Designed miniproteins, single chains, continued (3). Designs and how they scored, part 47

Each design is a single chain, and the fold is of that chain. pLDDT is the mean over its residues in the fold that is shown.

## One batch from the design tools (miniprotein)

Design m9610
Fold by ESMFold2-Fast:
Structure m9610 (fold): chain A 93 residues (1-93)
Amino acid sequence: SSRERRQKLLRLIGRLIAASNGAASVEVEGDTIHLYLKDLSEEQAREVAEAVAEFAKEQGLTKVVIYSEDKKAAEVVKEKLEEAGLEVEVVIL
């Protein structure tokens, strides 16, 4: 369980680096995903959201907190994650 979650988290981190050119990063604490966003295009934001939603579904996680200076990128990610059935909180930095 713990080892499998770690392996899947590393896979997610790799997907986020590829999708965002390093502008998205992730941490998991308890039952909450903490997603950190820098400046993202709308296409990058969509790919990041898809990767996070897939990981959350596989791990049975229901909550994501988004931290971003880019309100538009955060809004795109939030909308996609909420469409996937996740509870989303946004913190604008």
Scores: mean pLDDT 86

Design m9611
Fold by ESMFold2-Fast:
Structure m9611 (fold): chain A 79 residues (1-79)
Amino acid sequence: SHENTVLTSAGMALEYLKALAEDPSMSPEEKEKAKRLAEELQEAIQNRDLERAKELLKEIAEMYPEKEAFQKLLEEAER
């Protein structure tokens, strides 16, 4: 279903954000940004808030334009 697709894409984006927050090559400021986005996305998933999850996926894709994984997850969520 569309709901399952959005939540699955959000869950995968959450895993990537958690990996970025733990990445030693990222600045402390970039890690805090990734951590904050991960926390917001996790809450949207827990609440099954599809509109918020999509909004966050768009924000994440815009913040990380060079990361193809985030671009693909947004495309899947939007169909």
Scores: mean pLDDT 83

Design m9612
Fold by ESMFold2-Fast:
Structure m9612 (fold): chain A 59 residues (1-59)
Amino acid sequence: GRALAEAGAERGKAAAEKYAKETGLPASVEAEIGDNFIKGKVVAGDKVVEDEGDSSDTS
């Protein structure tokens, strides 16, 4: 549900911040939360980072 999506987004954000701090590159997290769908991903610079983000099962 929504709470699970928010938890995932927070974890993705933490992973992005850690990545940015370690590499010095900009990082962000994007999450889409609707009534019928939940989608999240972590983006660092020009690359999707599958560290602790929700996108690890996407590829």
Scores: mean pLDDT 55

Design m9613
Fold by ESMFold2-Fast:
Structure m9613 (fold): chain A 59 residues (1-59)
Amino acid sequence: MRFRLTEAGQEVAEVAFGERREEVTSEEAAEIAEKLTGKRFSPEEAVRLFLKAGLITPI
């Protein structure tokens, strides 16, 4: 499933991937969370975290 990155989410994704993005998949959200926290997240856990943090919105 794809999600749109908010402005804050775009900044976080740019730090994690080294490039600016407008959208992420659930798996990419998990990769970002792992890179930034050093902890493994399932795609579902990462999506829930990023929705609560206001980093992504549903498309």
Scores: mean pLDDT 81

Design m9614
Fold by ESMFold2-Fast:
Structure m9614 (fold): chain A 63 residues (1-63)
Amino acid sequence: GSAAAARRAARDAQIEKAVDETLKDLENTYGLSEEERKKWRESIRKVVENGRALVDEQRAAAA
């Protein structure tokens, strides 16, 4: 496999982990229905993906 594929898989795994942790925190705090959980999961995933991209951009700019 290529190094790029390995990095993408690792990044995807980290995003999923962050989404899962955030969703569990929201479920414990607010109590979500299955429908709400699906919508929140999608929204959280987009926020985490955008946040990771911004962190990567800032780190690259600071280097």
Scores: mean pLDDT 76

Design m9615
Fold by ESMFold2-Fast:
Structure m9615 (fold): chain A 58 residues (1-58)
Amino acid sequence: GVILSISPEEILNLLKFITGLTIEDIKSLTDEQLKALIRKAFPQLSDEQIDAIIKKLY
């Protein structure tokens, strides 16, 4: 699917491969750190879209 329809689990897996962190480590990050990682993975997303994704992960 397109990035906007991607599940939280798929986002976590992509962040895992990009960062080399475990899913537990990714979930322990601050909102600011998660926002930075998601922006690196999906630079086309707006701040509002990234914030919505972070909310779904928590």
Scores: mean pLDDT 73

Design m9616
Fold by ESMFold2-Fast:
Structure m9616 (fold): chain A 83 residues (1-83)
Amino acid sequence: SEWEEKVKEILEESEKLYEEMLKNKELEKALEIIENSPEVSQEAIERIKANKDKPEYQELAYKLAASIELRKKLEELIEESLK
């Protein structure tokens, strides 16, 4: 269905964003997305910043940033479907 195809595209875009940030070590880009998201706690942001040199925290930041963009795209798709 068109809905299933759009969801698949959004999921693939999120995965590509994660892989790109991980490959290029784009921690500042990930933090910009995270800090501009009202859904992320200040404590979580500060913990990532305090541990920015640790690969585990970098990967978590990339995944969190990709998940935030995924949520925005899914919300847009839902809004487009409310007719």
Scores: mean pLDDT 85

Design m9617
Fold by ESMFold2-Fast:
Formats: C-alpha cells, sequence, structure tokens
Structure m9617 (fold): chain A 93 residues (1-93)
C-alpha cells in the first residue's frame, strides 16, 4: 500500500492536484512505514519537492526538521511528534 500511495502522490503532483490531498497521501505513506527510516527519507524527499512546487514554506521547513530527525536516528516518539506537527501545518495551509 505504501508503494501505491507513492505512485498516487507522484501522479497528483504531476497533475497539479490539491496540495492538502497530496500531503494527506504522503503523510499516510510515512505513517504506514514509520519503522522504515529509508522509506521515510524517500517519502520526505517527494513531500519536500511538492512543498517547493506549491510554495508552502512552513510545510517545507517542518519536513526538513522531520528529515533531520530521521537521519539522526531520533526516537520513534520524536518522529511521531514531528509528523503530528506536520499534519497541523498541512491542515492550516
Amino acid sequence: SAEDLLREAVLMIENNADFKKIMEVLIEAIEATIDDRLVIEGVLGLLMNAAKKYNEQEVLKKANELLDAVRNNAPKEKIKELIEELKKLVKES
């Protein structure tokens, strides 16, 4: 399902779909793969590219914080905290 979510997100980005819907799909992929840090890094790369395309600076900044936490092997609770903060920013965008 994570691979299917990523394929869906790529098509949505290419077709200039609604930003919040793209973010919902990508965040669902991150949550589905919470124990796979390499997959999360890949999903975050796509999410950050979408945030740049849509000029969503606050989402991009939070995604970078989450990427740094993943790369630095932060505890799962910290990763989950940053995901919830990212969800809040997406809802407010």
Scores: mean pLDDT 88

Design m9618
Fold by ESMFold2-Fast:
Structure m9618 (fold): chain A 70 residues (1-70)
Amino acid sequence: LEAARRALEAGDYATAMLILGTTIALSESLSPEERAEVERLLREIIRRATADGADPRIVAGARALLERLA
């Protein structure tokens, strides 16, 4: 998750989304701590991408991943 955090800090939302999506897809199960961190990063992507006027598809993708975790 460190790579996703670094991508988000750099404003590279597409890379952060790719890493988080892959983590969710390839993980057999996430620990409660890992799930909480992924949810936190996805919410942060939504906040920053919206503030920066980034591609609306990034925000939509992050919301879809949050729904899959719920």
Scores: mean pLDDT 80

Design m9619
Fold by ESMFold2-Fast:
Structure m9619 (fold): chain A 68 residues (1-68)
Amino acid sequence: SPVLEAFEAAVLEYNDLQLNADTLSPEERAARLQAIKARLEEIKAVADPELQVGLDVMIASIDAELAA
């Protein structure tokens, strides 16, 4: 499924970002988090309700990081 493939790619990008968080400037980290969030929101628009729950959790986690 293209939707599941896109979600998997976004999860991998988020994990890579977290592994490298201490090497990034606050501005670069925020920009990457915003890009991942935008992709997750695009995926959510075409996702089934079960996947939307997981996407909402991940988006909320990113929003919390951006607010910190």
Scores: mean pLDDT 85

Design m9620
Fold by ESMFold2-Fast:
Structure m9620 (fold): chain A 61 residues (1-61)
Amino acid sequence: GSMRFTVEKENGEWKVTVEDDDPEVARAAEEAIRQALEEGKSFSEAHTAGWRAADDARAAR
């Protein structure tokens, strides 16, 4: 299935929530997306970073 994520900005900070069956995969994707957005990258780049982090987390297990 497609990864679903929600992004909110509050008081200058990005809050990212990712839905996945594996909590470790979700957390890795959330951190990657948040970091990319904090660095001023586009939403498309942040989405790509999230997918890569999720794939890396799955491959590590």
Scores: mean pLDDT 77

Design m9621
Fold by ESMFold2-Fast:
Structure m9621 (fold): chain A 90 residues (1-90)
Amino acid sequence: MKILVVELKEVDKEIAKELEKELRKAVEEEGIDAILIAVTGEVTSEGGTLLGQLALELEKEGVKVELVDTRGLSEEERKKKIEEAIEKLK
């Protein structure tokens, strides 16, 4: 299983649209089976909505998606939460 881990410092409408383009390309060109998206900073209402819609659409296409909120966590806590989410995708 090939898992793509993406860490996002912030998510707004523009970042969510760019992420959709990049993730779809990675799935098509690299054979990604699962995607973990970890958010470390601010999420706008529009960005969060678009990110959620993207996750649902990719799951309908057979790609496992896990969204992880790591905002306000230390670097060590963030790493642990990401590792736990990766185990859930296996």
Scores: mean pLDDT 82

Design m9622
Fold by ESMFold2-Fast:
Structure m9622 (fold): chain A 90 residues (1-90)
Amino acid sequence: SSAAARRAALLERAQAAVEAAIAANPDPQAAFAQIQQIQKEADERLASLSDDDREGIREVTAEGMIESARVLGAPEAAEAIRERLRLLRE
């Protein structure tokens, strides 16, 4: 498959996992822990992939953590993750 198609599939899979974690965990701390785990596992699986693919996955998981924090009442954590996302942006 093309690199673009592979990247899109990985990003969609990561986004779905993050959304599922948010839906399953009304407690913000539990949601954050699960999303952090998803991000770590994604990073490990992406060790052999391009930097663009890894950064895309990290961006998606970070956005999910920000949304989880805002929806579940932890705005300070959302701000910290938003800053991290900003540092990843090229």
Scores: mean pLDDT 63

Design m9623
Fold by ESMFold2-Fast:
Structure m9623 (fold): chain A 72 residues (1-72)
Amino acid sequence: SGEVDRLEALRRELQKERSKKMAELLEKHEEEYKKLPDDEKLKEEFKKKINEEMEKLQKELDKEEAERLAKA
């Protein structure tokens, strides 16, 4: 039971860290988006870049989560 409780606590901590990091990234990108010139190509390239950065962050967090859970 103690092991399960510890893993659940770790999962909640990791979820909180994920939410914080993703929110910080989104806030940063929202500010950058506001500074973009009115150019459709640049806006589309920016959206692609943001999606790639979000996917990269999610994969990094998934890997860290798996490694930390495996070591627990």
Scores: mean pLDDT 82

Design m9624
Fold by ESMFold2-Fast:
Structure m9624 (fold): chain A 86 residues (1-86)
Amino acid sequence: MEEKKKEAIINMFKRLGLSEDVAKKVAEAILNKDEETLQKIFDELSPEEQKALERFLQIERDVQEALTLIQSAIDKLVKEREERKK
């Protein structure tokens, strides 16, 4: 589900005041873990936008961890539901 993750990243950057084209470019670079492209985008951003991007990269790690925990919780709930059918 790379498209859904990409769309979420794009929407987040649009909320931070980036244009859709820039937000899309950033999302693709993040998903590809392309630090060189991210650095180029960083150099084009204002200091305020640079801080927002750095903050987002940190949040992205937290979101990935949260998604893993959510998936584990769903798997547990599904197992409990199936067990109740017995």
Scores: mean pLDDT 70

Design m9625
Fold by ESMFold2-Fast:
Order: structure tokens, then C-alpha cells, then sequence
Structure m9625 (fold): chain A 61 residues (1-61)
């Protein structure tokens, strides 16, 4: 929840657009799998804890 809250609270326009897309389910939350797809810039289909931290940090600005 804290991780997702940080992502939802992003002030980056590009990230905000991605977040809107990730929340396609319309339940107001974003799953880890959806975040992995958005943050999977190396193309391996996964995000480790460290990568999650960096991704979340970048979104927070």
C-alpha cells in the first residue's frame, strides 16, 4: 500500500500517464505485475526490491 501510494502520488506527467494506464482494472489500485511492466526497462519481466525502491523514488521525484 505504501509503495502504491507513492506511485499514485507521482508528480511526473509521464509517470502519471503510465499510472493511469496501469490502473486499467478501475479498482483504484495498481498491482506489482503492472508496475513491473512499466518499470521493466531492462526487459527481463521482473523488478527486484532495489529496483522497486529506485522506481518508486523516481516517481516521487
Amino acid sequence: SARFAALLNSTNAAVQAKISFLDYNGNGTISQAEIIRAGDWNGNGTIGAAEWQIFMNALNQ
Scores: mean pLDDT 53

Design m9626
Fold by ESMFold2-Fast:
Structure m9626 (fold): chain A 68 residues (1-68)
Amino acid sequence: MPSVEELLEELRERARAEENPAVRTVLEHFIAQAERSVAAGADPERIRAGIEAALAVADELRAQLAAR
C-alpha cells in the first residue's frame, strides 16, 4: 500500500501535470491541507484517507470536464 509520502507525491505530480487552473487550484489546496496535517503530527491513516478523497474529487472534476 502507498505511504502518506507516496500519496502526497502523487497529488503533487497530478497538480503539476494538471492544465485546468480550477482543478489545479483544488489539488494545491488539498496538498496544503495534507502538508499541514503531517506537520501537526496528525494520524497517518486519517491523512491517507484525506489524500484518497482529494484524488477522487480531482477525478470527478476531470470526468465532468472530459464529458464536454
Scores: mean pLDDT 79

Design m9627
Fold by ESMFold2-Fast:
Structure m9627 (fold): chain A 104 residues (1-104)
Amino acid sequence: MEIDKAVEALRAGEPATADSPEAQLALSLMFQEMGRAYREGGPEEAQRVLDEAFERAKKLYEEMKKMTPEQRVELLRNALREAGYTDEEIDAVLDALGLPRPKP
């Protein structure tokens, strides 16, 4: 899996790169979860969520590759909501990624 190679490179002290937008998005969400955990509970909390964030990123990447664009947007919205982002913050992330906003 492409995301596994990026994670292995990161663990080896190499830059984490992704050839697909799905893998890059999954890695970005992982780093955002870790950054949030660090702000809430410091380095111990960040370490606690590290493995969970990696596993979520891998699952997200696999699921996104099998989905329609609309399904990817819904999966991303649910993942960000579970990570504690507000609907306004989620919309800003979707805009930044060039993904369609959910219809009102």
Scores: mean pLDDT 64

Design m9628
Fold by ESMFold2-Fast:
Structure m9628 (fold): chain A 72 residues (1-72)
Amino acid sequence: MLSREEVLALSVLAVLKGAYYFEERLAKTDKDPAKAAQYAAYAEQLRRIVEEMERKLEAGEKVEVPELVVPK
């Protein structure tokens, strides 16, 4: 059975997956090597978070999802 915490984690995971694919595309497309490296590093961080959340959810573990912070 899925708790509200797991439903929230799945929603966050879906958003993060979208962001990850978008950032990865930018890292490969950007002509500036310095910016490409920054995008690649950010995409790698997102990938690690996504993989960890997916693994815990599939294993049936409770995933702690911090409150969303809107960056500027």
Scores: mean pLDDT 69

Design m9629
Fold by ESMFold2-Fast:
Structure m9629 (fold): chain A 85 residues (1-85)
Amino acid sequence: GTVTVKEAAEELGLELPEWVDPDTEISKSAVVTAKALKEGLAPLFGNDKRLPLAIVLAQEGVITEEQLLAEFPKYAKALRRLLAG
C-alpha cells in the first residue's frame, strides 16, 4: 500500500520541502524509514524537519540524489554516505 507524502509528514510531525508535490505517493515502508531517520539521525540533520522525508524520497527515486544534495549542501558528505549504505 501507499500513502501521500503529505499524509506521511502529518503522521510523523515532519515538514515537506516546498519543491515536493504533497500528493506524491510513497510506500508504507518508506514512512517507517522516515520515522527511523527522524528518531535516529537527528544530530546529522541539525533541526531541519524536512530532511528525513527528503532522504526517503531520494531512496524511493521520487527525487534525484542531485536534487537532495543541492537543497541540503551543508549535509552533502553525510547524505552521500547514508545513501550509499
Scores: mean pLDDT 79

Design m9630
Fold by ESMFold2-Fast:
Structure m9630 (fold): chain A 96 residues (1-96)
Amino acid sequence: GPRPVTHLRIEIVVHADDVSPLGAIVERLRELGAERIEVTVSDTADGNVRYDIEAEGYFSPEEARKAILEALRESGVRVVSLRFEAEDVFYPEEVS
């Protein structure tokens, strides 16, 4: 049967004065085998930067969370907020 894909949604708000953690986060997700990564960047009402990241791959939510936290720690950015959501997605096999 088809393996579930982990669909990951990450919301990160960081101080605008800090270097973007985005490159480190994307690299860590690619190392986990994420083939699809979508990023939206926006400004918050208080002048901080919000990153909305969606990724899918054959990794566990726990591995993804650890990788993201390590990327943020190594970047040295001041995290205002972090939200992490993960779900299993089954893609239907179209059998012709």
Scores: mean pLDDT 79

Design m9631
Fold by ESMFold2-Fast:
Structure m9631 (fold): chain A 97 residues (1-97)
Amino acid sequence: MAGERALEESGEGGKKAALGGKSGEEGAGAAISAIGGGVSALLGERSGSPERAREGGRSAEESGRAAKELSGSEIGKEGGERAAEAGRAAARAGEAA
């Protein structure tokens, strides 16, 4: 669930970051990395690997924060923030598992 959320929000964050133009291109790269982290978190949850879920979630959180910082647009910043929040939730879920 948290990993699914991290993947979904990272995807939406990437779309919003891309809409920010030049700053959005840099943000989109970080958002794509956040999607990768979300995938790892989801696979960790489904395979019963709390460590992988935790690591994937933290990777998504870090990349989402980078997307927020690199985006020059309000839309891109919102997308990066959402991706970071979803990644953080996935990391916490992995720690709790």
Scores: mean pLDDT 64

Design m9632
Fold by ESMFold2-Fast:
Order: sequence, then structure tokens, then C-alpha cells
Structure m9632 (fold): chain A 64 residues (1-64)
Amino acid sequence: MDQLRQQLRREGQQASRVSSQLEQHVRDVRRNGTDEQYQQEQKRLDQENQQLGQRIQQLEEQLQ
């Protein structure tokens, strides 16, 4: 169980970093005033965050 909890924590930290990167990209793109680039960067990082969320959910199911 400790190894699974460690993996869950690590995956959670990775998901948090992806979310932080999304926020940074939002701010950077706002400087250019281009919603088009903002939407594409948001979509890309959101997909990565969603995949990480699925992995976290699978690990949580194994812990339960």
C-alpha cells in the first residue's frame, strides 16, 4: 500500500504541475491577445491533465 500511495502522490503532483503550466500558458498568451493560441494551449494541457486524472483514479481504486 505504501508504494501505491507514493505513486498516487507523485501522479497528483504531476497533475498539479500540468495545471500550473496551463495557468502560465494562459497568462503568456494573454500578453499576445490571441484567443486562438490560448484555446489550443488550454486544450492540449487539459488533455494531459485529464489523462493524469485517469491514472490517479485507477491508483485510488487499487488502494480501496
Scores: mean pLDDT 72

Design m9633
Fold by ESMFold2-Fast:
Structure m9633 (fold): chain A 83 residues (1-83)
Amino acid sequence: KDEAIEEAKKLLEEKGASEEEITLALSMVESMFDDEEEKEKVLELIEEKKLTLAELVKYLLTRAVDRALEREEERKKLEEELK
């Protein structure tokens, strides 16, 4: 519902998520849940348990950043190992 979506956005902002992170979180919810009913359940759980999309986005972004950093570290090590 609209109220749950607004609350999720608000919680994301309060948790320190940027506009890009909020947009990404909403895109992830949209992509991960094909069913509207499931989307509402997730939003309701976030509202009840204070499990914000920011926590999920932070976890997923941390994983993505960790992967990017791992690739960058590997690339940098390869460059340095090549003299």
Scores: mean pLDDT 61

Design m9634
Fold by ESMFold2-Fast:
Structure m9634 (fold): chain A 90 residues (1-90)
Amino acid sequence: SAEEERKKARELVAQKIKEALRDLWEQMKANADDYQKLIALLDQMEEVLDKVLEEIEKTADPLVVEQARVIVEELRQQIEEAKALLKEKI
C-alpha cells in the first residue's frame, strides 16, 4: 500500500540520519552542560543533514527523496529552536 511504502521510505531515511548523527549525539551527551559546545555541535548536525539529503537526492527513489526533505526540514526547525534556547542561557 501507499502507506506502507511511505513508512518504509521514512524508516530508511530515519536510519541513515541516525547513523550519520551518532557521533555528534554522543558528543552532545558528553557535553550536556557546555552550552557553547552544544551550539557548535548543532551547527555540525545541520551540515551533516545537508550532506545526507544531497546523497539521497542523487541516488534514491522519488518517494525516499520526498520523505528525506520532510524529515530534514523538521529536524532543521528543531535544531534552530534548540540553538535559540541554548543562546538564551549563555
Scores: mean pLDDT 85

Design m9635
Fold by ESMFold2-Fast:
Structure m9635 (fold): chain A 60 residues (1-60)
Amino acid sequence: SDAAERARLVAEAKERIIERARELSKQLDTEGKTPENVAKANAELEEAIREAEEEIRALG
């Protein structure tokens, strides 16, 4: 069933995004929370979210 596959991919995407957010948070802690570093981290997180949304949408 497409619904079950979609639910699984949503759960996996959520886990990957949470882990990516943790990685970016640790990177900011080590490199410094400058406006440039924060903007870069936000852009990377937004890109990961967009990619996940596109993958889920492609399932129909």
Scores: mean pLDDT 82

Design m9636
Fold by ESMFold2-Fast:
Structure m9636 (fold): chain A 78 residues (1-78)
Amino acid sequence: MEEEEKRRALIEAEIHIAMARMALWMGLRESALKSLREAAKYAKKLSPEDQERVTREIRELLEELGATEEEIEEVLAA
């Protein structure tokens, strides 16, 4: 069902965001970027409201990583 698929996608997005936060805390920039790219893929499957929220969380973490606007656009476009 569509609602079940969106809920699973939200859980997967949040798991990858949590992994990115952990990698950021550990100073593992490339691992954090990889996790944020995966989270962005799942974000596309969410409701508009959840997609906006998750996309903001991804952008905030990318900014904390010191990512350029070019890198941020690449991750969010994936």
Scores: mean pLDDT 82

Design m9637
Fold by ESMFold2-Fast:
Structure m9637 (fold): chain A 92 residues (1-92)
Amino acid sequence: SPEEDLEIVRAFLEGDLSPLENITGLEFAEALARVFDLPLENMKIGLENLLFVPLEEMTGKEFAERFRKLLTPEDVAYIRKLIDEKEAELAA
């Protein structure tokens, strides 16, 4: 659901990776693709090339830990802004 997708991405931004322990890296990438309206196939290929591991073979937590290390403070601020806007849309 859109609410579950936003909750997962919000937890990632706040550094609470507990919700990500029970999902795969692919499921987390799917949530990111839905929240940011990005093409999943292109995102998956790019992320797997960057990480050198199939997203299906890692937990969402492992993917999140690796992905977080690649983000600048500016990237984090931008993602937070997008999540805030999407949460506001769902609350309306």
Scores: mean pLDDT 78

Design m9638
Fold by ESMFold2-Fast:
Structure m9638 (fold): chain A 93 residues (1-93)
Amino acid sequence: MMKEKLEKALEYIKEGNLEKAKELILEALESLGVSREEFEEMLKKMQEELGLSEEVILLLLVGTLMGQLGINGTEELIEFQLELYKKEVKEKE
């Protein structure tokens, strides 16, 4: 169930259906004990600190969740996330 939700969320992001993708990601996070409030706070923080669009943030979250659950994600997503994290850490030095 969780794997299918994340894979379907990724498909919705690729189709530009961000509302459906967001719903599926939230359901996955709620199943892991993350509240809607925490999820929305994370999105806001990423938007403010990274200057990323909601679409890109949702892609990063899907990749992160897939990685944490041992689901194979796209290598490009993992590399992109790593580069963003390195840049953020460098800016905070």
Scores: mean pLDDT 68

Design m9639
Fold by ESMFold2-Fast:
Structure m9639 (fold): chain A 93 residues (1-93)
Amino acid sequence: MEKLKEDEEKAKSEDPEVVREAIKSEDVRVRVLAVENGDAETLREALKDEYVEVRVVAVHKLGELGDVEALEEATKDEHPVVARAARLELERL
């Protein structure tokens, strides 16, 4: 928690590489923020996150970017909520 503000600054960075580092934060809130500001590579890394909520946000952002390949991978997610979100995003494209 002492590093939370520093990690939040990284998650809001204009540098995609810095945002990708924020995806590795131990704080779920920082990782969600990094996903909200991440590029396609960052979002694809977020699809492997341990928390369902982080993966769902990544799916929604990938849908906004139109990344069909990453969304198809997300339909194979072990959790039904993530897989369903990916299918819905694909249907909207």
Scores: mean pLDDT 78

Design m9640
Fold by ESMFold2-Fast:
Structure m9640 (fold): chain A 71 residues (1-71)
Amino acid sequence: MSSETFDRITQTLSQLPPEARRALAHLLVDEGKSKEEALAELERRFNVPQEVVDALLEIPEEDLRAFLRAS
């Protein structure tokens, strides 16, 4: 991925509680859920600001999954 995409993902994920970031990684990488399904589950389990959800929806699913897999 580009350095700009990496920085954007890092900044967006920094706005999530650590538990929500771990849950997102588990849902996308381990369970293989779609980005939309993973984000819906995060909203059900955690109080995630809509701005953060919108920012994550703007990130390509493949880039987000690759970032979380590498982390």
Scores: mean pLDDT 80

Design m9641
Fold by ESMFold2-Fast:
Formats: sequence, C-alpha cells, structure tokens
Structure m9641 (fold): chain A 70 residues (1-70)
Amino acid sequence: SAEEAFLAAVKETLKREDEKSRQVTIDSAIALGRKLNPELAQELEEAVKAGDIDAIARQITELGRLLRES
C-alpha cells in the first residue's frame, strides 16, 4: 500500500543518511512534533534513545500525517 511504501522509504532514508544528516532529520521531526503532538514527540525521543530505527520511522510517518491533516 501507499502507507507501507512511505514507511519503507522513511526507514531507507534514515538508514542511508550519515549520522549528521540523520540527526538533523530527527531534530526537525522532534521540533515539529512538539508543536503538533507533544506525546508523539516524547515517543520519538524515546525511540531515538533506544536506537529503534523502525519506531523512529513510524513516528516520523505519523507526524507527516498529522501535518497534512492540520
């Protein structure tokens, strides 16, 4: 599905980015999350601490959905 394809693309992007680019992507997503949904931003921060790329990708995908619906 389109949702699965988008999630897969986000995961692939995170995996292929160097540490600095990945950090910028994550920091931007956390900043956006704090404005749209603070609970989701906290969950994203916890996923980052755990190094859980799958969880990070899911939270970023959800933030993108919320931004579109705002």
Scores: mean pLDDT 80

Design m9642
Fold by ESMFold2-Fast:
Structure m9642 (fold): chain A 74 residues (1-74)
Amino acid sequence: SLDELLARFDEASRLELRIAIRHGFSPEKIEEQAKRFVEIAGEHAEEVLAALREHGGAESRENIERMVEVAEKL
């Protein structure tokens, strides 16, 4: 589950990832925030992105897809 995946990160990183997927990125900061997200996910980036797509709620779905779109182009 998403909660199990995020539990693998420290409290600060987990909170930052949850805020990003819940609230998304501002248009002016989307590249910076996507880079930060990939840096936090690190070696688990592929697993994190896959799990977020699968387990993300309706509210966060558009944010997750936008994050993945930007991250894949970085």
Scores: mean pLDDT 65

Design m9643
Fold by ESMFold2-Fast:
Structure m9643 (fold): chain A 92 residues (1-92)
Amino acid sequence: MLPLSEDLEQLLEAVFDLAKQIKQTENKDFFRNYLLHLLDHIISLLSPENVKKLSNIQHYIDRLRTILDWAKDNSDDSLVERIEKILAELEA
């Protein structure tokens, strides 16, 4: 895996791994900032053409919704905004 992959599926899996780390660590700010950076990179790659390349779109939608609920529970508006943008493109 290349650092900063342009593969949407690999980037989404990295987001899920990072979200798990944030829930388990005391240094949440560092991992949160990195998660925001990954989400911004994913948003920059979102297009109908790239979305159709995802092999299991419903799996990514379901996992992103779980992270969105967690972000809302923590009043993290920056995470909520980015995840909702990604979900809008995946559900379109």
Scores: mean pLDDT 76

Design m9644
Fold by ESMFold2-Fast:
Structure m9644 (fold): chain A 63 residues (1-63)
Amino acid sequence: LTEEQKRAIAEEGDRFEAELIRAMAAGMSGEEAQARADAFLEEMGKKYGVSVEEVREAAAEVG
């Protein structure tokens, strides 16, 4: 991943995480939250052509 791609993943991850936290506070189950998180990681992996683990590492760099 380039530094620009890592930044893009981190920014998208931050937005997703904020929305997920709000949804959970509003009553979303942990199971639904986990399914959404897994889908997000897979989508980012496909978008940038990298593994889910690489996406997770990139997202963690800024959050």
Scores: mean pLDDT 77

Design m9645
Fold by ESMFold2-Fast:
Structure m9645 (fold): chain A 84 residues (1-84)
Amino acid sequence: LEEIRRGLSDPDPEVRLRALEELERLVEENRLNREVIEELLGLVPLLEDVARNDPDERVRELARRTLLSLEVADGIILIEEGLK
């Protein structure tokens, strides 16, 4: 997580894009892992800031998609917990 948090704050947009791509990969691979998703939800305030204020449109678009992926994963975990 600290690597991703650091990458999202990097002055290079290519580094920020790579951090977002890594975060998307972690969300996809850990979609049903409650502990991992809860830790990743700690990045939501930073992702919201990036999605609104980043000077690079590609970074803003990917941040918005990553936020949606995290919200979907959080919702799926809630449903799975209710089923068991």
Scores: mean pLDDT 76

